# Designed miniproteins, single chains: the designs that were tried, part 114

Each design is a single chain, and the fold is of that chain. pLDDT is the mean over its residues in the fold that is shown.

## One batch from the design tools (miniprotein)

Design m3965
Fold by ESMFold2-Fast:
Structure m3965 (fold): chain A 84 residues (1-84)
Amino acid sequence: EETRRVARAVAAELLRIALEIAIELLETNPELGREDVRNLARAAAELARELGAEEIAERLESEDPEEVLRAAEELARLAKEKAA
């Protein structure tokens, strides 16, 4: 269980970092950035639901990239707290 909690915390942090990069890419290559944000946000939403964080998962499905990033940051924090 602890190993899985640590793995989820690492996954959440990596997804947050990847989303931050993808959102930055959205400014220079909107088509590629939009696809990356959608795919990463979907993966993060699945992880959020696995952790019982439905509100965070719904925010990750937002059309607003800034809201998606804020939700990913909150997910990473929550996953770390559950792993401690």
Scores: mean pLDDT 81

Design m3966
Fold by ESMFold2-Fast:
Structure m3966 (fold): chain A 74 residues (1-74)
Amino acid sequence: MEEELKELEERIRELMLELMKDPEKAEKARELMAETFERIREIAAQNLSEEEMLAKVTEVARETLKRLEELLKE
């Protein structure tokens, strides 16, 4: 799971760099990332175990990656 999260973070970073080349897509990507960070903050506030928090954050990262990939296809 830790390795998967690191791979997801790296792919998200690469997609963000690509999306930043288009001002309109960059704006939408920033909004999506803001939503993602808000979800992560809510997860952190739930007093979860480290394992549960990692699992939920990884799930949010997977969803974010998919949404960024769809945005790039527009």
Scores: mean pLDDT 80

Design m3967
Fold by ESMFold2-Fast:
Structure m3967 (fold): chain A 81 residues (1-81)
Amino acid sequence: KPRMVIDVEADGTKEELENQAKAAATMSKETNAEVIIFLSGKDEDAVEAGKEFAEQKGLFAYSIPREDETGKKRAIEEAAK
């Protein structure tokens, strides 16, 4: 099954994060790909809300700093199962 990874900087509003999650869900449906979204940003509350919205849209969503390459690799491996 094809897999698509999307890195999102989540310093925006909850509305912006929700719109990005909706776009990713649409892309997954149109491409028939498994979409994994990584959210990172300075506003921890906005990142957490974005993760919840993405999960509600049926996406694998992780709140991981861009610098945490080990955490990203582990999340991709877990989502691959």
Scores: mean pLDDT 68

Design m3968
Fold by ESMFold2-Fast:
Structure m3968 (fold): chain A 78 residues (1-78)
Amino acid sequence: VDPATLDAEVGVALAEIRLAVAKIAYEKGDTSDLEWIERQAEWAEELARKYSDINPQAAADARRVAEELRKLLEEAKK
C-alpha cells in the first residue's frame, strides 16, 4: 500500500469515527458544540476534494460522511 492510499483509508476511517461520535452526542441531546460538528463536516468535505482524483471510493465515502454531518447539524439547529 502506497502512502497516499493509506492516508485516504485512514482519513475515511477517522471521518466515520467522528460521524459516529456526532450521532451519539445528538441522540443524547448534547447540542452544546454545533461548531465541532460543523468543523467535522468541513474536514470531511476537504477529504472528498483531496481524494477525488486519487481514490474515488474514499472521496465518495468522505462526501457521504460530510452530507450526514451537514444533515445532523441542520437537525441539531432546530
Scores: mean pLDDT 78

Design m3969
Fold by ESMFold2-Fast:
Structure m3969 (fold): chain A 100 residues (1-100)
Amino acid sequence: SVEEKIKKLKELTERIVRLLEQMGLPDLAKQVKDIMEDFIKKVKEGKLTPLDIAKVSLSLTGLSVEAELEARRSGDEEKIKIAEEIHELVLEMHRILFEL
């Protein structure tokens, strides 16, 4: 159901935000939260378009890549592992987004 998909997107968003905060990237965490809150609002209002799905997917991918680059720049193995987990969570979000 759409309600179950919204619940999963919220859970994945909260996990990504937490992981970005753990990496010391609060601005990226805020961007993910704001993007997903706006997207979920459109889903609930029945105003979702294929273009909205494409834009959110690209934005999430870009933020995931930025987190990976920051982790690699830091040389911190733990941050690199967190960035890899964020990448996997973004792939899971993509799967749900394209089923909407």
Scores: mean pLDDT 90

Design m3970
Fold by ESMFold2-Fast:
Structure m3970 (fold): chain A 74 residues (1-74)
Amino acid sequence: EPSEEEKEIRLEIQKIIAEVAELVKKYGLDEEKAEEIIIEKLKELSKKHDKNLLLKEVSKMTGRSVSEIERKLK
């Protein structure tokens, strides 16, 4: 069902979340700072992948609307 690109995007998003979770654990980052780091890493992903596919996958994984995610990513 998901395309190879959709699978790759999903794995990259999971990797970002895992990396930020480790930073929260090591440095005691607040939720606002953790979200900021996730957003910046997602902006970098949007340079390597189709933006619409990225927004759709983030929406599915987080339960947030595509419009909300797009506003955060620009």
Scores: mean pLDDT 78

Design m3971
Fold by ESMFold2-Fast:
Structure m3971 (fold): chain A 87 residues (1-87)
Amino acid sequence: SLEELFEKIVESARKLTTELAKGLIAQRPDWSDEELRALMEALVDSLVALLVEELKKKYPELSDEEIERFRERVRRAMLEAIDEVLA
């Protein structure tokens, strides 16, 4: 179902963000938490925008409200993953 697809995308986005955050911390131990967070948040915004664009192309019948709820859910999960690895 579409709901199951959304759940899997959110789960995958969380895992991807966790691995990216850990990798960035390992590669740039000289960066401040603020600099790391700013870059990670920019990457999250870019990835969420790409996911929303693809979702609109695949399911053009989805309402703006449904797309916005999905966007907020994915973004929240990714930001929470950043918080978990930084603090």
Scores: mean pLDDT 85

Design m3972
Fold by ESMFold2-Fast:
Structure m3972 (fold): chain A 88 residues (1-88)
Amino acid sequence: DEELLKRAAELLARGAELLAAGDYEGALAAYEEAIKLAKQLKDEKLSKRLVAGALDAMGKAYAALGDEEKAAKYEAEARKLREEGAAA
Protein backbone atom coordinates (compact mmCIF):
# COMPACT_ATOMS: atom_id res chain seq x y z
CA ASP A 1 0.00 0.00 0.00
CA GLU A 2 3.03 2.36 -0.07
CA GLU A 3 2.25 3.65 -3.59
CA LEU A 4 -1.50 4.02 -2.85
CA LEU A 5 -0.77 5.91 0.38
CA LYS A 6 1.74 8.20 -1.39
CA ARG A 7 -0.72 8.97 -4.23
CA ALA A 8 -3.62 9.54 -1.81
CA ALA A 9 -1.46 11.90 0.29
CA GLU A 10 -0.34 13.83 -2.83
CA LEU A 11 -3.98 14.23 -3.97
CA LEU A 12 -5.10 15.35 -0.48
CA ALA A 13 -2.32 17.97 -0.45
CA ARG A 14 -3.27 19.14 -3.97
CA GLY A 15 -6.95 19.30 -2.97
CA ALA A 16 -6.06 21.45 0.05
CA GLU A 17 -3.98 23.82 -2.15
CA LEU A 18 -6.83 24.12 -4.68
CA LEU A 19 -9.39 24.69 -1.90
CA ALA A 20 -7.21 27.46 -0.40
CA ALA A 21 -6.86 29.01 -3.90
CA GLY A 22 -10.66 29.04 -4.40
CA ASP A 23 -10.60 26.34 -7.11
CA TYR A 24 -13.47 24.43 -5.50
CA GLU A 25 -14.21 22.24 -8.55
CA GLY A 26 -10.52 21.27 -8.85
CA ALA A 27 -10.37 20.57 -5.11
CA LEU A 28 -13.44 18.29 -5.34
CA ALA A 29 -11.89 16.31 -8.22
CA ALA A 30 -8.61 15.84 -6.29
CA TYR A 31 -10.42 14.78 -3.09
CA GLU A 32 -12.67 12.34 -5.00
CA GLU A 33 -9.59 10.63 -6.49
CA ALA A 34 -7.85 10.61 -3.08
CA ILE A 35 -10.92 8.87 -1.57
CA LYS A 36 -10.85 6.18 -4.31
CA LEU A 37 -7.18 5.43 -3.55
CA ALA A 38 -7.59 5.63 0.25
CA LYS A 39 -10.45 3.07 0.10
CA GLN A 40 -8.01 0.59 -1.50
CA LEU A 41 -5.64 0.76 1.52
CA LYS A 42 -5.47 -2.42 3.63
CA ASP A 43 -5.03 -0.34 6.80
CA GLU A 44 -8.72 0.23 7.63
CA LYS A 45 -8.09 2.85 10.33
CA LEU A 46 -5.78 4.89 8.08
CA SER A 47 -8.24 4.50 5.17
CA LYS A 48 -11.18 5.78 7.28
CA ARG A 49 -9.11 8.71 8.61
CA LEU A 50 -8.00 9.82 5.11
CA VAL A 51 -11.50 9.38 3.61
CA ALA A 52 -13.11 11.31 6.50
CA GLY A 53 -10.64 14.17 6.04
CA ALA A 54 -11.30 14.34 2.29
CA LEU A 55 -15.10 14.20 2.76
CA ASP A 56 -14.96 17.03 5.33
CA ALA A 57 -12.90 19.14 2.89
CA MET A 58 -15.36 18.32 0.06
CA GLY A 59 -18.20 19.52 2.30
CA LYS A 60 -16.39 22.85 2.69
CA ALA A 61 -15.93 23.10 -1.09
CA TYR A 62 -19.63 22.41 -1.72
CA ALA A 63 -20.60 25.01 0.92
CA ALA A 64 -18.36 27.55 -0.85
CA LEU A 65 -20.11 26.68 -4.15
CA GLY A 66 -23.50 27.28 -2.48
CA ASP A 67 -24.56 23.61 -2.48
CA GLU A 68 -25.60 23.40 1.19
CA GLU A 69 -27.38 20.03 0.77
CA LYS A 70 -24.24 18.33 -0.60
CA ALA A 71 -22.10 20.14 2.00
CA ALA A 72 -24.28 18.73 4.82
CA LYS A 73 -24.24 15.23 3.26
CA TYR A 74 -20.43 15.08 2.96
CA GLU A 75 -19.95 16.54 6.48
CA ALA A 76 -22.33 13.91 7.93
CA GLU A 77 -20.49 11.07 6.11
CA ALA A 78 -17.14 12.39 7.39
CA ARG A 79 -18.51 12.53 10.97
CA LYS A 80 -19.77 8.94 10.69
CA LEU A 81 -16.36 7.68 9.52
CA ARG A 82 -14.57 9.57 12.34
CA GLU A 83 -16.94 7.94 14.87
CA GLU A 84 -16.25 4.49 13.34
CA GLY A 85 -12.49 5.15 13.45
CA ALA A 86 -12.69 6.21 17.12
CA ALA A 87 -14.78 3.13 18.08
CA ALA A 88 -12.76 0.10 19.27
Scores: mean pLDDT 83

Design m3973
Fold by ESMFold2-Fast:
Structure m3973 (fold): chain A 66 residues (1-66)
Amino acid sequence: MIKKTFKYPRVRGRGAGEVAKKEMEKKVEDFIKESGKEAEIKVEEKPLGTSASGNVVELVTVTLTF
């Protein structure tokens, strides 16, 4: 099987984190459409630390399996 992985940092509790999630979901969806194949989507969130403003930062990993 072919796998494709996307990673991005997400700041929790901020609108910017929600925007980043939505943009990444769109990129993932666009990639699947461009490939012309069906994919299984797995999402993993891992704590990375805290930002200078005190918000939790997560590393979000999205894995597509074709």
Scores: mean pLDDT 76

Design m3974
Fold by ESMFold2-Fast:
Parts: structure tokens; sequence; C-alpha cells
Structure m3974 (fold): chain A 85 residues (1-85)
């Protein structure tokens, strides 16, 4: 289902962000970069929880689309902030 695909996508992104954060910490990257990735991970985990709740509540296609857009904004915001560093 579209909802399950969104949950699966967000679970994969959370795992990827966690691996990136672990790499940055192990290699002593600047605290500003670590903070950015920690913030991104937290925001993605919140979006994942919201997506799971929406799926359990049989949310509409419109609600799932809005949730996907919000999750995408988290990644776009991080990318923009990285380019400004």
Amino acid sequence: SRGQELVDLLEREVKLQQRQLDYLKKNNYPQSLIDLYEDTLKRLQEQLEQAKRLVEQNGSDEELEEQELRAGEVLRDRFSRLMEM
C-alpha cells in the first residue's frame, strides 16, 4: 500500500541517517555538522511515527501525500543547510 511504502521509505532513511551520524561522530567531524544530522534524525523519527499512526488509522491518500511531503522537507532542509556550510 502507499502508506506501507511511505513507512518503509522512512525506516530506510532513518537507518541511513543513523549510519551517517555514527560515521561523523567516529571521525570527529565538526559539532555543527553532528548537530545538524542529529536534528535531521530526530525529525525523521518523528515523521516515521506520524506515518505509522496515519497508516494504522487508515488515513486518506491525501493525508499520506501530505505526510510524504513533510518528510521530504526534512531531507531538503538538511541538504540546503549542508550547502550553506
Scores: mean pLDDT 85

Design m3975
Fold by ESMFold2-Fast:
Structure m3975 (fold): chain A 83 residues (1-83)
Amino acid sequence: SKEEEIEELIKRLDELRANPLTVQQLKALIDSAPSLELLKEAFDRYVEKRIEEAKKNNDTRAIKEVQLLKEQLDEFLEQYEKE
């Protein structure tokens, strides 16, 4: 199902734990994703999860780092969609 595919992508993002992600890591995620729409949904859910975890720990630095990660992911997807 679409939900199971999104969950698998989120798991892969969590395992990488990189900020910023490398171009090679981003390409690998695209190659494993069934669609850009599902990949974007997985990125959004992953970012939300990381922000919630940081808020529980009162880690303002982690919140800022996750926001920068989201900006990087959004820029990468926009660039990819134009190609």
Scores: mean pLDDT 74

Design m3976
Fold by ESMFold2-Fast:
Structure m3976 (fold): chain A 88 residues (1-88)
Amino acid sequence: DRERQRRLGQAGLDAFVRTLRELGVAESDVERVREEGEKVLSDPSATPADVLKTAVKTARELGVAEEDVQEAVEAASRAIGRTAAELG
């Protein structure tokens, strides 16, 4: 289901970038992560895992601390799990 995968990916990306912003990552870097994640979300064959993989890769390339990346991944995983439970 493309709509289900898109909603799960969007929930994960939103939680990931929100967490980076809360951790004090520069807004320009947060926007770059969002832009790259949104590009993957625009691909109808992309999975939530593809979206998160791109967000993680982009954050690391921008020099975001590994601890901050880990917190963002945990937040994204929780958001995906909650959204999956809501969708059934």
Scores: mean pLDDT 87

Design m3977
Fold by ESMFold2-Fast:
Structure m3977 (fold): chain A 68 residues (1-68)
Amino acid sequence: EEISPEELKKLAESFTLVSASKSGDTITATYKKGDLNAILTINTSTNKITLSIKKNGKTVKTLTATFP
């Protein structure tokens, strides 16, 4: 599902940041909320953002957004 960058940011901010790293053009941030884990991936060459929400190691939702 594709959403606005603002909605994706708001959703990610509802979680607690655990770690963040950068490798080449990719920034990855890991978040936690209860039994949910969220992985935010930003590709700076394509301006594409992906948020994957996992529960018990399984992906339950994937959201995408693009910065202009």
Scores: mean pLDDT 78

Design m3978
Fold by ESMFold2-Fast:
Formats: structure tokens, C-alpha cells, sequence
Structure m3978 (fold): chain A 83 residues (1-83)
């Protein structure tokens, strides 16, 4: 399921994040906040347009999956740059 995939990626992200310098942890946290704000805005717009609870949940899972994948790849890149 998408939720299970998100949890798996979240675990990988946590492992990468814990290996980063404090500076790069702060950078990734800021990027995560920006993505969370964008997701919140998108879901609020869909809700205002009359989206069902099921549609909101599906879109939230899709956007969260995309965000976690992007943040994990950024985290891996930052970790590589610290070598």
C-alpha cells in the first residue's frame, strides 16, 4: 500500500538524516517544512473545491510519497557531499 511504502521510505530517511551534519539536518528540515506547507495548501484548495474525504486521503498519500522520495534523494546527495 502507499501508506506502507511511505513508512518504509520514512525509515530510510530517518537513517540518512541521523548521519548528516547539523547544518545539513537543518537544511533538510527546512525543505521538509516547505513541502509540508505546499501539501497543506493543495489539500486545503481541494477541500474548498468540494473534494471528498477519500479524494483528500488519496491525494495526501500521493503528495506525501512524492515528498518523502524527494527528501530522501536530497538527503542522500547531501550525505555524499559530506565525504
Amino acid sequence: SLRERIRELGEEFARVYSQLSEENQERLARLAEERAAAIGARLAALKAAGASEAELQAEAERLLLEAVEALLEEGKRLLEEEK
Scores: mean pLDDT 86

Design m3979
Fold by ESMFold2-Fast:
Structure m3979 (fold): chain A 74 residues (1-74)
Amino acid sequence: MEENRKLIETSRRLALDVLTKAGQELLRERVSEAIEEVLEYLEKNPDTPMKDVVDLIGLRLDQAVEETRRELLE
């Protein structure tokens, strides 16, 4: 029984590490896309106030994180 518990804990830790690495790669890709979208928006709207730019970046990054989490759980 104790050996099975250690095996489960080790498997869980390994699965979390693998999922974390896969999630980091997917998140990096999503974040890069989000930044490119924001930059495209700023090129079209150069007069956007800095506060709105920061808010837009924050919102887009939060969306990228949530999308990544959803894909990993589905």
Scores: mean pLDDT 73

Design m3980
Fold by ESMFold2-Fast:
Structure m3980 (fold): chain A 86 residues (1-86)
Amino acid sequence: MTFYVDPREGIDEVERLVSQMKPGDLLVLRSLIGMERGLVKKALELGLEPVEAIVDGKTYKLKNLKDLEEVLSKMGRYLEVVFRKP
């Protein structure tokens, strides 16, 4: 199953959705670049694995947190970060 979170819904919504997720489920954070930081941090603290980021329609496969930070440093407007529950 895929879950979606709006950055306006805050950190509590990330915790609520992650508690409902099963192993292999995906969480998609949709945001403008620069507004996602707190939600991304919470998803990582809850043990989710970053697998993919999409910046202005271009897809980046992620192996680790460094890949995610490099993608988030790019010039762009629209961002999706895809996490998987292990």
Scores: mean pLDDT 75

Design m3981
Fold by ESMFold2-Fast:
Formats: structure tokens, sequence, C-alpha cells
Structure m3981 (fold): chain A 100 residues (1-100)
């Protein structure tokens, strides 16, 4: 299925971006660089949600988690940011499994 192939590509991109953001947070990288990676992750997540037709409630919850993640990064709360990133990825994984 072309849809499954595109979903797989987006999932690989999401996983790669997650690893990059975790590394940047642990290495105390500049906030601007972390926020750029988060923006790319949010875009890939939004595209995946549209492709797999996630329920509006799950899409809104993901959007709220990404807003909280950006706020944590802006405040320099790197441990809080790591927890929020994990929470967003767990929600995304659950939503993907329900959509398949």
Amino acid sequence: SAKLLEASKLLLRVMALRVEIELLLRQNAPKERILEAVEELEEATRELAELLEFPEEEREELERLFERLREAIERGDREGALRLLDEAMRLLTRAVKKAL
C-alpha cells in the first residue's frame, strides 16, 4: 500500500528526529537548535496524523504536548522537555497502532 509506505517513511523521520532532540537536550545544545529540531518533529507528526486520519482529540492532545515541550525548552527545563518528548512519542505510537 502506498499509504503504508508513506506512513513508514514519516515514522522513520519521527524516530530519527526524536533521537536527535534527545541528544541535543542531553548535550545542552543551544535552545535555537533544539527548537528547530522540535519544529521538524511537529511537522512530520502533523503529516503522519493527517495521512493516518488521527481523531481530532488525539491531534489536539499532540499539539498541546508540543506547545508544552517548546515552553520547557525556552525555560531551559531540559529534564521536563525530555519527559514531554517521551509523552508525545508514547501518544503518537498509541495513535499509529490504533490507526493501523
Scores: mean pLDDT 89

Design m3982
Fold by ESMFold2-Fast:
Structure m3982 (fold): chain A 71 residues (1-71)
Amino acid sequence: SRDDLVRKLQRAIDSLGEELSAEGVPESKIHEMLSLATRRVKGWLDEQLAAGREVSQEEIEQRVREVVREL
């Protein structure tokens, strides 16, 4: 369901935020990067849901990391 995908996305975002904070990235930059990543990955997840595709936590984590890497 969409709620399940949203929970998986939130877990991935929270985990990456903690990693970036531990690496000394400024809070304002973390917020900006994670907000952009959330928007982009959410669009991708909506496409997967519309196609009836199951998405794992690991796939969501990889997608979030890829988007952040491009920022």
Scores: mean pLDDT 83

Design m3983
Fold by ESMFold2-Fast:
Structure m3983 (fold): chain A 93 residues (1-93)
Amino acid sequence: SLDEVIEELEKIRNEALEKFKKAKTPEDMRKVVFETLSKLAEIASKLPDEVQARIFRLASEYLQKLTDDKEENIKVLEELFDGALEIVREAKA
């Protein structure tokens, strides 16, 4: 259900942000980003094709904004998840 997708996205968001804050190297940050994208793709695969496409476009746009700056990347990840949650909530309405 869309409610279960929203709950899982919020869980993935919180876990990703905590892991990213604990990351000490660019390699650790890259690993968190890769794991996060994998989980986002798994959840998105449960959504209608149009909704899934919107989430993938959003992810692609935000990935291009990633830098070597940890604080900037945290903001990028927060914006990505906020956007993904908005897309799913719009699909539920």
Scores: mean pLDDT 81

Design m3984
Fold by ESMFold2-Fast:
Structure m3984 (fold): chain A 70 residues (1-70)
Amino acid sequence: MKKPPKEVIDEMRPYAELILKELEKNPLAQKEDKIVIKSREDVDNFIKKYGLSEEVKEALRKLYELVEKA
């Protein structure tokens, strides 16, 4: 909920861009108004639900770790 510092946002940017590009191509994700990730379990469920690649899975895990550290 709390906004991370700009330095953390800048570090998150490449991972967020990769995830957004994959979601843009995914027809299941196009049906969702919004995506909410509240926990590490939600990350795993999100990847399973949309059939995302290992690269996107790693990017999501990195984003979650960066947010937790901030």
Scores: mean pLDDT 66

Design m3985
Fold by ESMFold2-Fast:
Structure m3985 (fold): chain A 60 residues (1-60)
Amino acid sequence: MKIKAELVPVDDIEILEKVTLELNGVKMEVYKAKTRDGKEVYATPIYLDGKKVAAVLTEE
């Protein structure tokens, strides 16, 4: 199972809904979001150096 993560500005994604992903018994709350290209992805907001960014996750 390969997961790719990319950091993007929060303003570059549109949050659609909150979903729960389960990985090896660990539950993670992530957001289903739409990118500028109109693709649906999973994203988690994080703070880096006082700025809010999103980690975009792609399932392969």
Scores: mean pLDDT 71

Design m3986
Fold by ESMFold2-Fast:
Structure m3986 (fold): chain A 99 residues (1-99)
Amino acid sequence: EAERLAEEAERLLKEAREAVERGDFERARELLRRAEELARELIALGDDRAAARTLRGIAEIYAALGEERKAAVYYTVAGILEAAGDLRDSNPKIAALDA
């Protein structure tokens, strides 16, 4: 399930980048809202790394749209989730303590 949601989010981000490139900013924002919803589902499933990648992609596109404050927020959340994912992957002992 998480893999399928991550693949769909990647597709939406690709479409959003293409929308920005052609000047369709309304379509880009619609796709970003959908991608953000998928990122929330990925967090709920415990896939912090996939969620982080999706949120970073959203941040990059908001930056391209000139929405620097929104981009900064999404970059920050993505960084926190990446750090959380890296900590669990690099330290199996921490994962075992939560089991």
Scores: mean pLDDT 80

Design m3987
Fold by ESMFold2-Fast:
Structure m3987 (fold): chain A 62 residues (1-62)
Amino acid sequence: DRETREQAGLQATRAVSKALKEGLSGKTIHIEVTGPPRQRTFTVTTPDGTTFTLNLTTRPPP
């Protein structure tokens, strides 16, 4: 579907990835994205081995 919650999820995924890269500027980071299109999980690993996980759920605004 065009401009559906799946596409909104992709846009949000790209925005989050960009924000993570900008927020961790100056460090080499590894970002792994998993999960279904409506519920994405980001696993971010920094060079010192620190790992943190973010969950992104796509839902329309009211």
Scores: mean pLDDT 65

Design m3988
Fold by ESMFold2-Fast:
Structure m3988 (fold): chain A 90 residues (1-90)
Amino acid sequence: KLAEMVKETAEKDAKVLEEQGKEEAAKEVRELGEKAAEAIEKGDAKEAAELVKKMMELLAEAEEVDVDPEEFKKKLEELKKKLEEMLKKL
C-alpha cells in the first residue's frame, strides 16, 4: 500500500504543479513517484527513500508557485514518516 500512496501523492502533486504552469516539474514529480513506487514494490527501501527524497525536494522548491500548502504539507509529512519507518528496517 505504501507504493500506491507514493504514486497517488506524486500524481496529485504533479497535477497541482501542472495547474500552476510548472509542467516540467510536474513531469519530474510523476517520474520520481513512479520510480519510487517501483522500488518499494521491489523491496528496495534505500532506493525508494532516495527517490522520494528527490521528489520532496522538487516539490518544496516548486511550492513557491502557490500550490495548496496545507494539502502539500500533509502528504509530504505522511511520506516522510513512511520513509523513516522503512529506513529503520534496513
Scores: mean pLDDT 70

Design m3989
Fold by ESMFold2-Fast:
Structure m3989 (fold): chain A 111 residues (1-111)
Amino acid sequence: MAEEARRRLEEAVRNFAPAREMARAALETTLAAGAGYGVFAERDGEQAMASGEYGERAVGMGFRFTADGVSELAVIARDLATGEEREEEVRLPADRAGEPLEVPDLVPAPA
């Protein structure tokens, strides 16, 4: 299961063009932290999730897979030093396939 979850997350990163760099960075951070993977089966799809800690941050990333590919991406980041949490959810409904989507940055711009 862990290897299958990793494979699906890597596929999602490759196929999620609007958020590819963000998704890749979060996946690499999660892998570097040695985090666990989960795969959850749903009636109309499958979910893959990875989470981990890297330095002062905890990052979770979930993908929901449908017959049409990745339809949802949720990224949660928490600063472990301050306890501040940021949650960003990006939905890619099938009727918006191919529409450009701006993904929010979970890291605040330097002051």
Scores: mean pLDDT 47

Design m3990
Fold by ESMFold2-Fast:
Structure m3990 (fold): chain A 104 residues (1-104)
Amino acid sequence: MIEEVIEKKAEEYKDKRGREAVLEAFAEVAKELLGRPEEVEEFLEALKAGDYEKAIELAKEIFEETLNAPEDQRAAAKALLAIALAEAGKSLEEIQKEIEELEK
């Protein structure tokens, strides 16, 4: 369903494997799945500005609101939170633990 958007963005970014290009591709996917394009855009802007505290806060809010949503929406929300935590310098183990804690 979102595979065509991911493939198109991947082709466009084939020669520009920058962090921003990857983040923009994920944001496009998240906008389609979550139906909250303004909030996802604000999240992306916060990450680009290095405002990791705001990005994490926004991602946690989206994640908490999607706990009872369909699996695709929950996966998108988890991806945004994982990206924000990784950009803030959290390890993979810390990211996994934080997400699991929020799901409990």
Scores: mean pLDDT 72

Design m3991
Fold by ESMFold2-Fast:
Structure m3991 (fold): chain A 90 residues (1-90)
Amino acid sequence: SVEAEIRAIIEARKAEVEALRSDEPVAQARAGALINETAAEIAELLGKEELAKVAREVAEALRKGAEENKPEEGIKEAEEIIKKYLKEQE
């Protein structure tokens, strides 16, 4: 069932996110990317393609920031993506 698949994804990703918990901005950006990738997978399973696309864009911004050692820029870009999405839902 879709619910069972979602629960399995959440449980697997919870352990990975906890392993990335850190006061280091780069590690925080990596954790944020993983959380948003997980949200995108769940959104796809629920047939919410637009939400999945936004979550993937947020994950990519955070991942790029971490890879380039500019986590604050990645977070800023992710926040702007989220703000734009929320405004479009009004």
Scores: mean pLDDT 78

Design m3992
Fold by ESMFold2-Fast:
Structure m3992 (fold): chain A 87 residues (1-87)
Amino acid sequence: SAETQEILDETREKLEEMREKLEELAAQSTDPAVRRSLLTLVALVDHAIKEVEELEKDPNTTLEEAKEFQKKVDKMIETIEREAAAL
């Protein structure tokens, strides 16, 4: 449905924005250990982007599944922001 696609597109945009932010932080970091930790978070976001792409590709993806995935991503982004801030 159009609503399912809109939720998945919005979720993917949030993930892509977080990925860009983490890559910028990694590029600005002079500490190799901090850079490595930030790139590990980028890899986590990349995995979630792959998951949303599979949901977008599957014609059987339901609105409920899209909403549940959006909630999972929102929680993941909150956790990533806290972890990045602690570095």
Scores: mean pLDDT 88

Design m3993
Fold by ESMFold2-Fast:
Structure m3993 (fold): chain A 87 residues (1-87)
Amino acid sequence: LEVLEELLRLVEEALEAVRAGDRARFRELMSRIHDLLLANPDLPVAAELAMLAFEALAAYDQGDVARAEELLRRMRELIEEEIRRRE
């Protein structure tokens, strides 16, 4: 549960960084999300979150801010649903 709550916090901060245009902060947060997912491969949503995170980083680096935001919102929804299932 603690890992899912930390992932949720990082995704929410990444969304704020994207909206603020803070490229360096966004990349830092995406790196932390990646490290956390690698450390917790047994999470039910780990593979899906890793794929979405990769796509969000690629979209942002290509200047597709709207796509990056959409992918981050999908990650947030997946994490919130998994947390809800454990409550």
Scores: mean pLDDT 86

Design m3994
Fold by ESMFold2-Fast:
Structure m3994 (fold): chain A 62 residues (1-62)
Amino acid sequence: SREELAREAAADLPEEVREITVGLYSEDPEIAEQAEKRFLAASPEAAAQALAAGRRANDALR
């Protein structure tokens, strides 16, 4: 699943980044919305790491 790919892509990253990345790919709309709010409130560094992990997860779907 996309959530599993996101979890794998973020496995070695800080907990905050893992939670954001996995949450954004959640099938649960409420979890995805919460993750989006966390992403917008995150530091620039955490946001950049989450975006990089998300790109890796999306590339694995190709």
Scores: mean pLDDT 80

Design m3995
Fold by ESMFold2-Fast:
Structure m3995 (fold): chain A 61 residues (1-61)
Amino acid sequence: MEVLDLEGTVRYLQEKFGLSPKEAKALSEELFTKRIETEGRTTASVTEVEQYYRDKLAEKA
């Protein structure tokens, strides 16, 4: 699966990065809220999801 919706992103973040369901849902909702507002899109690529997560980790470091 090369493109993820909100629910797919929640699952992917839990499986790939070991995030809790609450953390994965919060991050996914933030990403897709921004994406809908700026792009009008309800899906993201796996690469975009991974980059968003990495950017969020870098902001906290």
Scores: mean pLDDT 77

Design m3996
Fold by ESMFold2-Fast:
Structure m3996 (fold): chain A 87 residues (1-87)
Amino acid sequence: SLEEEARRLLAEANALLVRLDRARREQDYGTMEELVAELERLRARMEEVLARMDPASPLAQRVADMLALLDATIAEARAEIARARAE
């Protein structure tokens, strides 16, 4: 179902965010780039799912909140990678 797909995507997003946080702490910029690319692909899938959901549902609200978090996290990670590569 669409709701099951949304829950699976939320779980996948949380798992990727945990991995990104670890890569960031370890200053593993190569792994961070790979994870950012994965998060961008996941974000696109989540946007497609959200567009098909009832916007009044609590689950749709959680997907929208996760998309906002992913946007902020991707931007922050990209900036950090760029700073590391500038030298």
Scores: mean pLDDT 89

Design m3997
Fold by ESMFold2-Fast:
Structure m3997 (fold): chain A 76 residues (1-76)
Amino acid sequence: SDELIRAVAERTGLSVAETRELLEGLRDKTIDFSGIPRTPYSPSLDRGQKAGLVARELYELDPERYEELFGPLPPP
């Protein structure tokens, strides 16, 4: 919900728009917060870190919704 996205954004310090985009990317597998970035050209490291923060805060606020989107294992 929009309220959940706002709560995650407030806890991470990210914007609501960026939080929504990162959650959609994680859901659609276009961003992987658990993946090892490719070296030496790892252009998405900052996005991966932000996605990881968003996933962790979602897990704390709504673990059931986290499990529906990402499976039963907690974020790394």
Scores: mean pLDDT 67

Design m3998
Fold by ESMFold2-Fast:
Structure m3998 (fold): chain A 77 residues (1-77)
Amino acid sequence: STEEIAEELMEKYGLSREQAEEIARAAKGDREVALKMARDAVNFAKGLAKGFREEDVSLYLPIGVTAALIDHEVASK
């Protein structure tokens, strides 16, 4: 279910419940798609944290999640 996927994303990637639920909904219950989107979001956030020399990756997760959601929508052509 979407809830079970969201809980896994929170555990594995440190996403907030809201972020995890948004990704799980966009993935339409596809666990593999949701895990890929979460990984892409975290990697994007890590890149921003490095660029700004910030240790707290979670500050950039909202931007990373938004980027992953947009990339998923565009790739679904």
Scores: mean pLDDT 83

Design m3999
Fold by ESMFold2-Fast:
Structure m3999 (fold): chain A 60 residues (1-60)
Amino acid sequence: MKEKVIEALEDALDGRSSLGDAARLLQEANLTEALEELNRGVEEDRPEEGLRRALEIVKK
């Protein structure tokens, strides 16, 4: 599960997947802290920063 979430976040950063797919996988994995950081980045109009912060949290 963790590896699949990391791959989805990296694919979204590279433009190979959607932000929605990454957010769905984070929610299904109950990675709420990472999901909150992704959502905050989107709200701040900085989705790449949100994705990078979420990825850092998931890698812990």
Scores: mean pLDDT 81

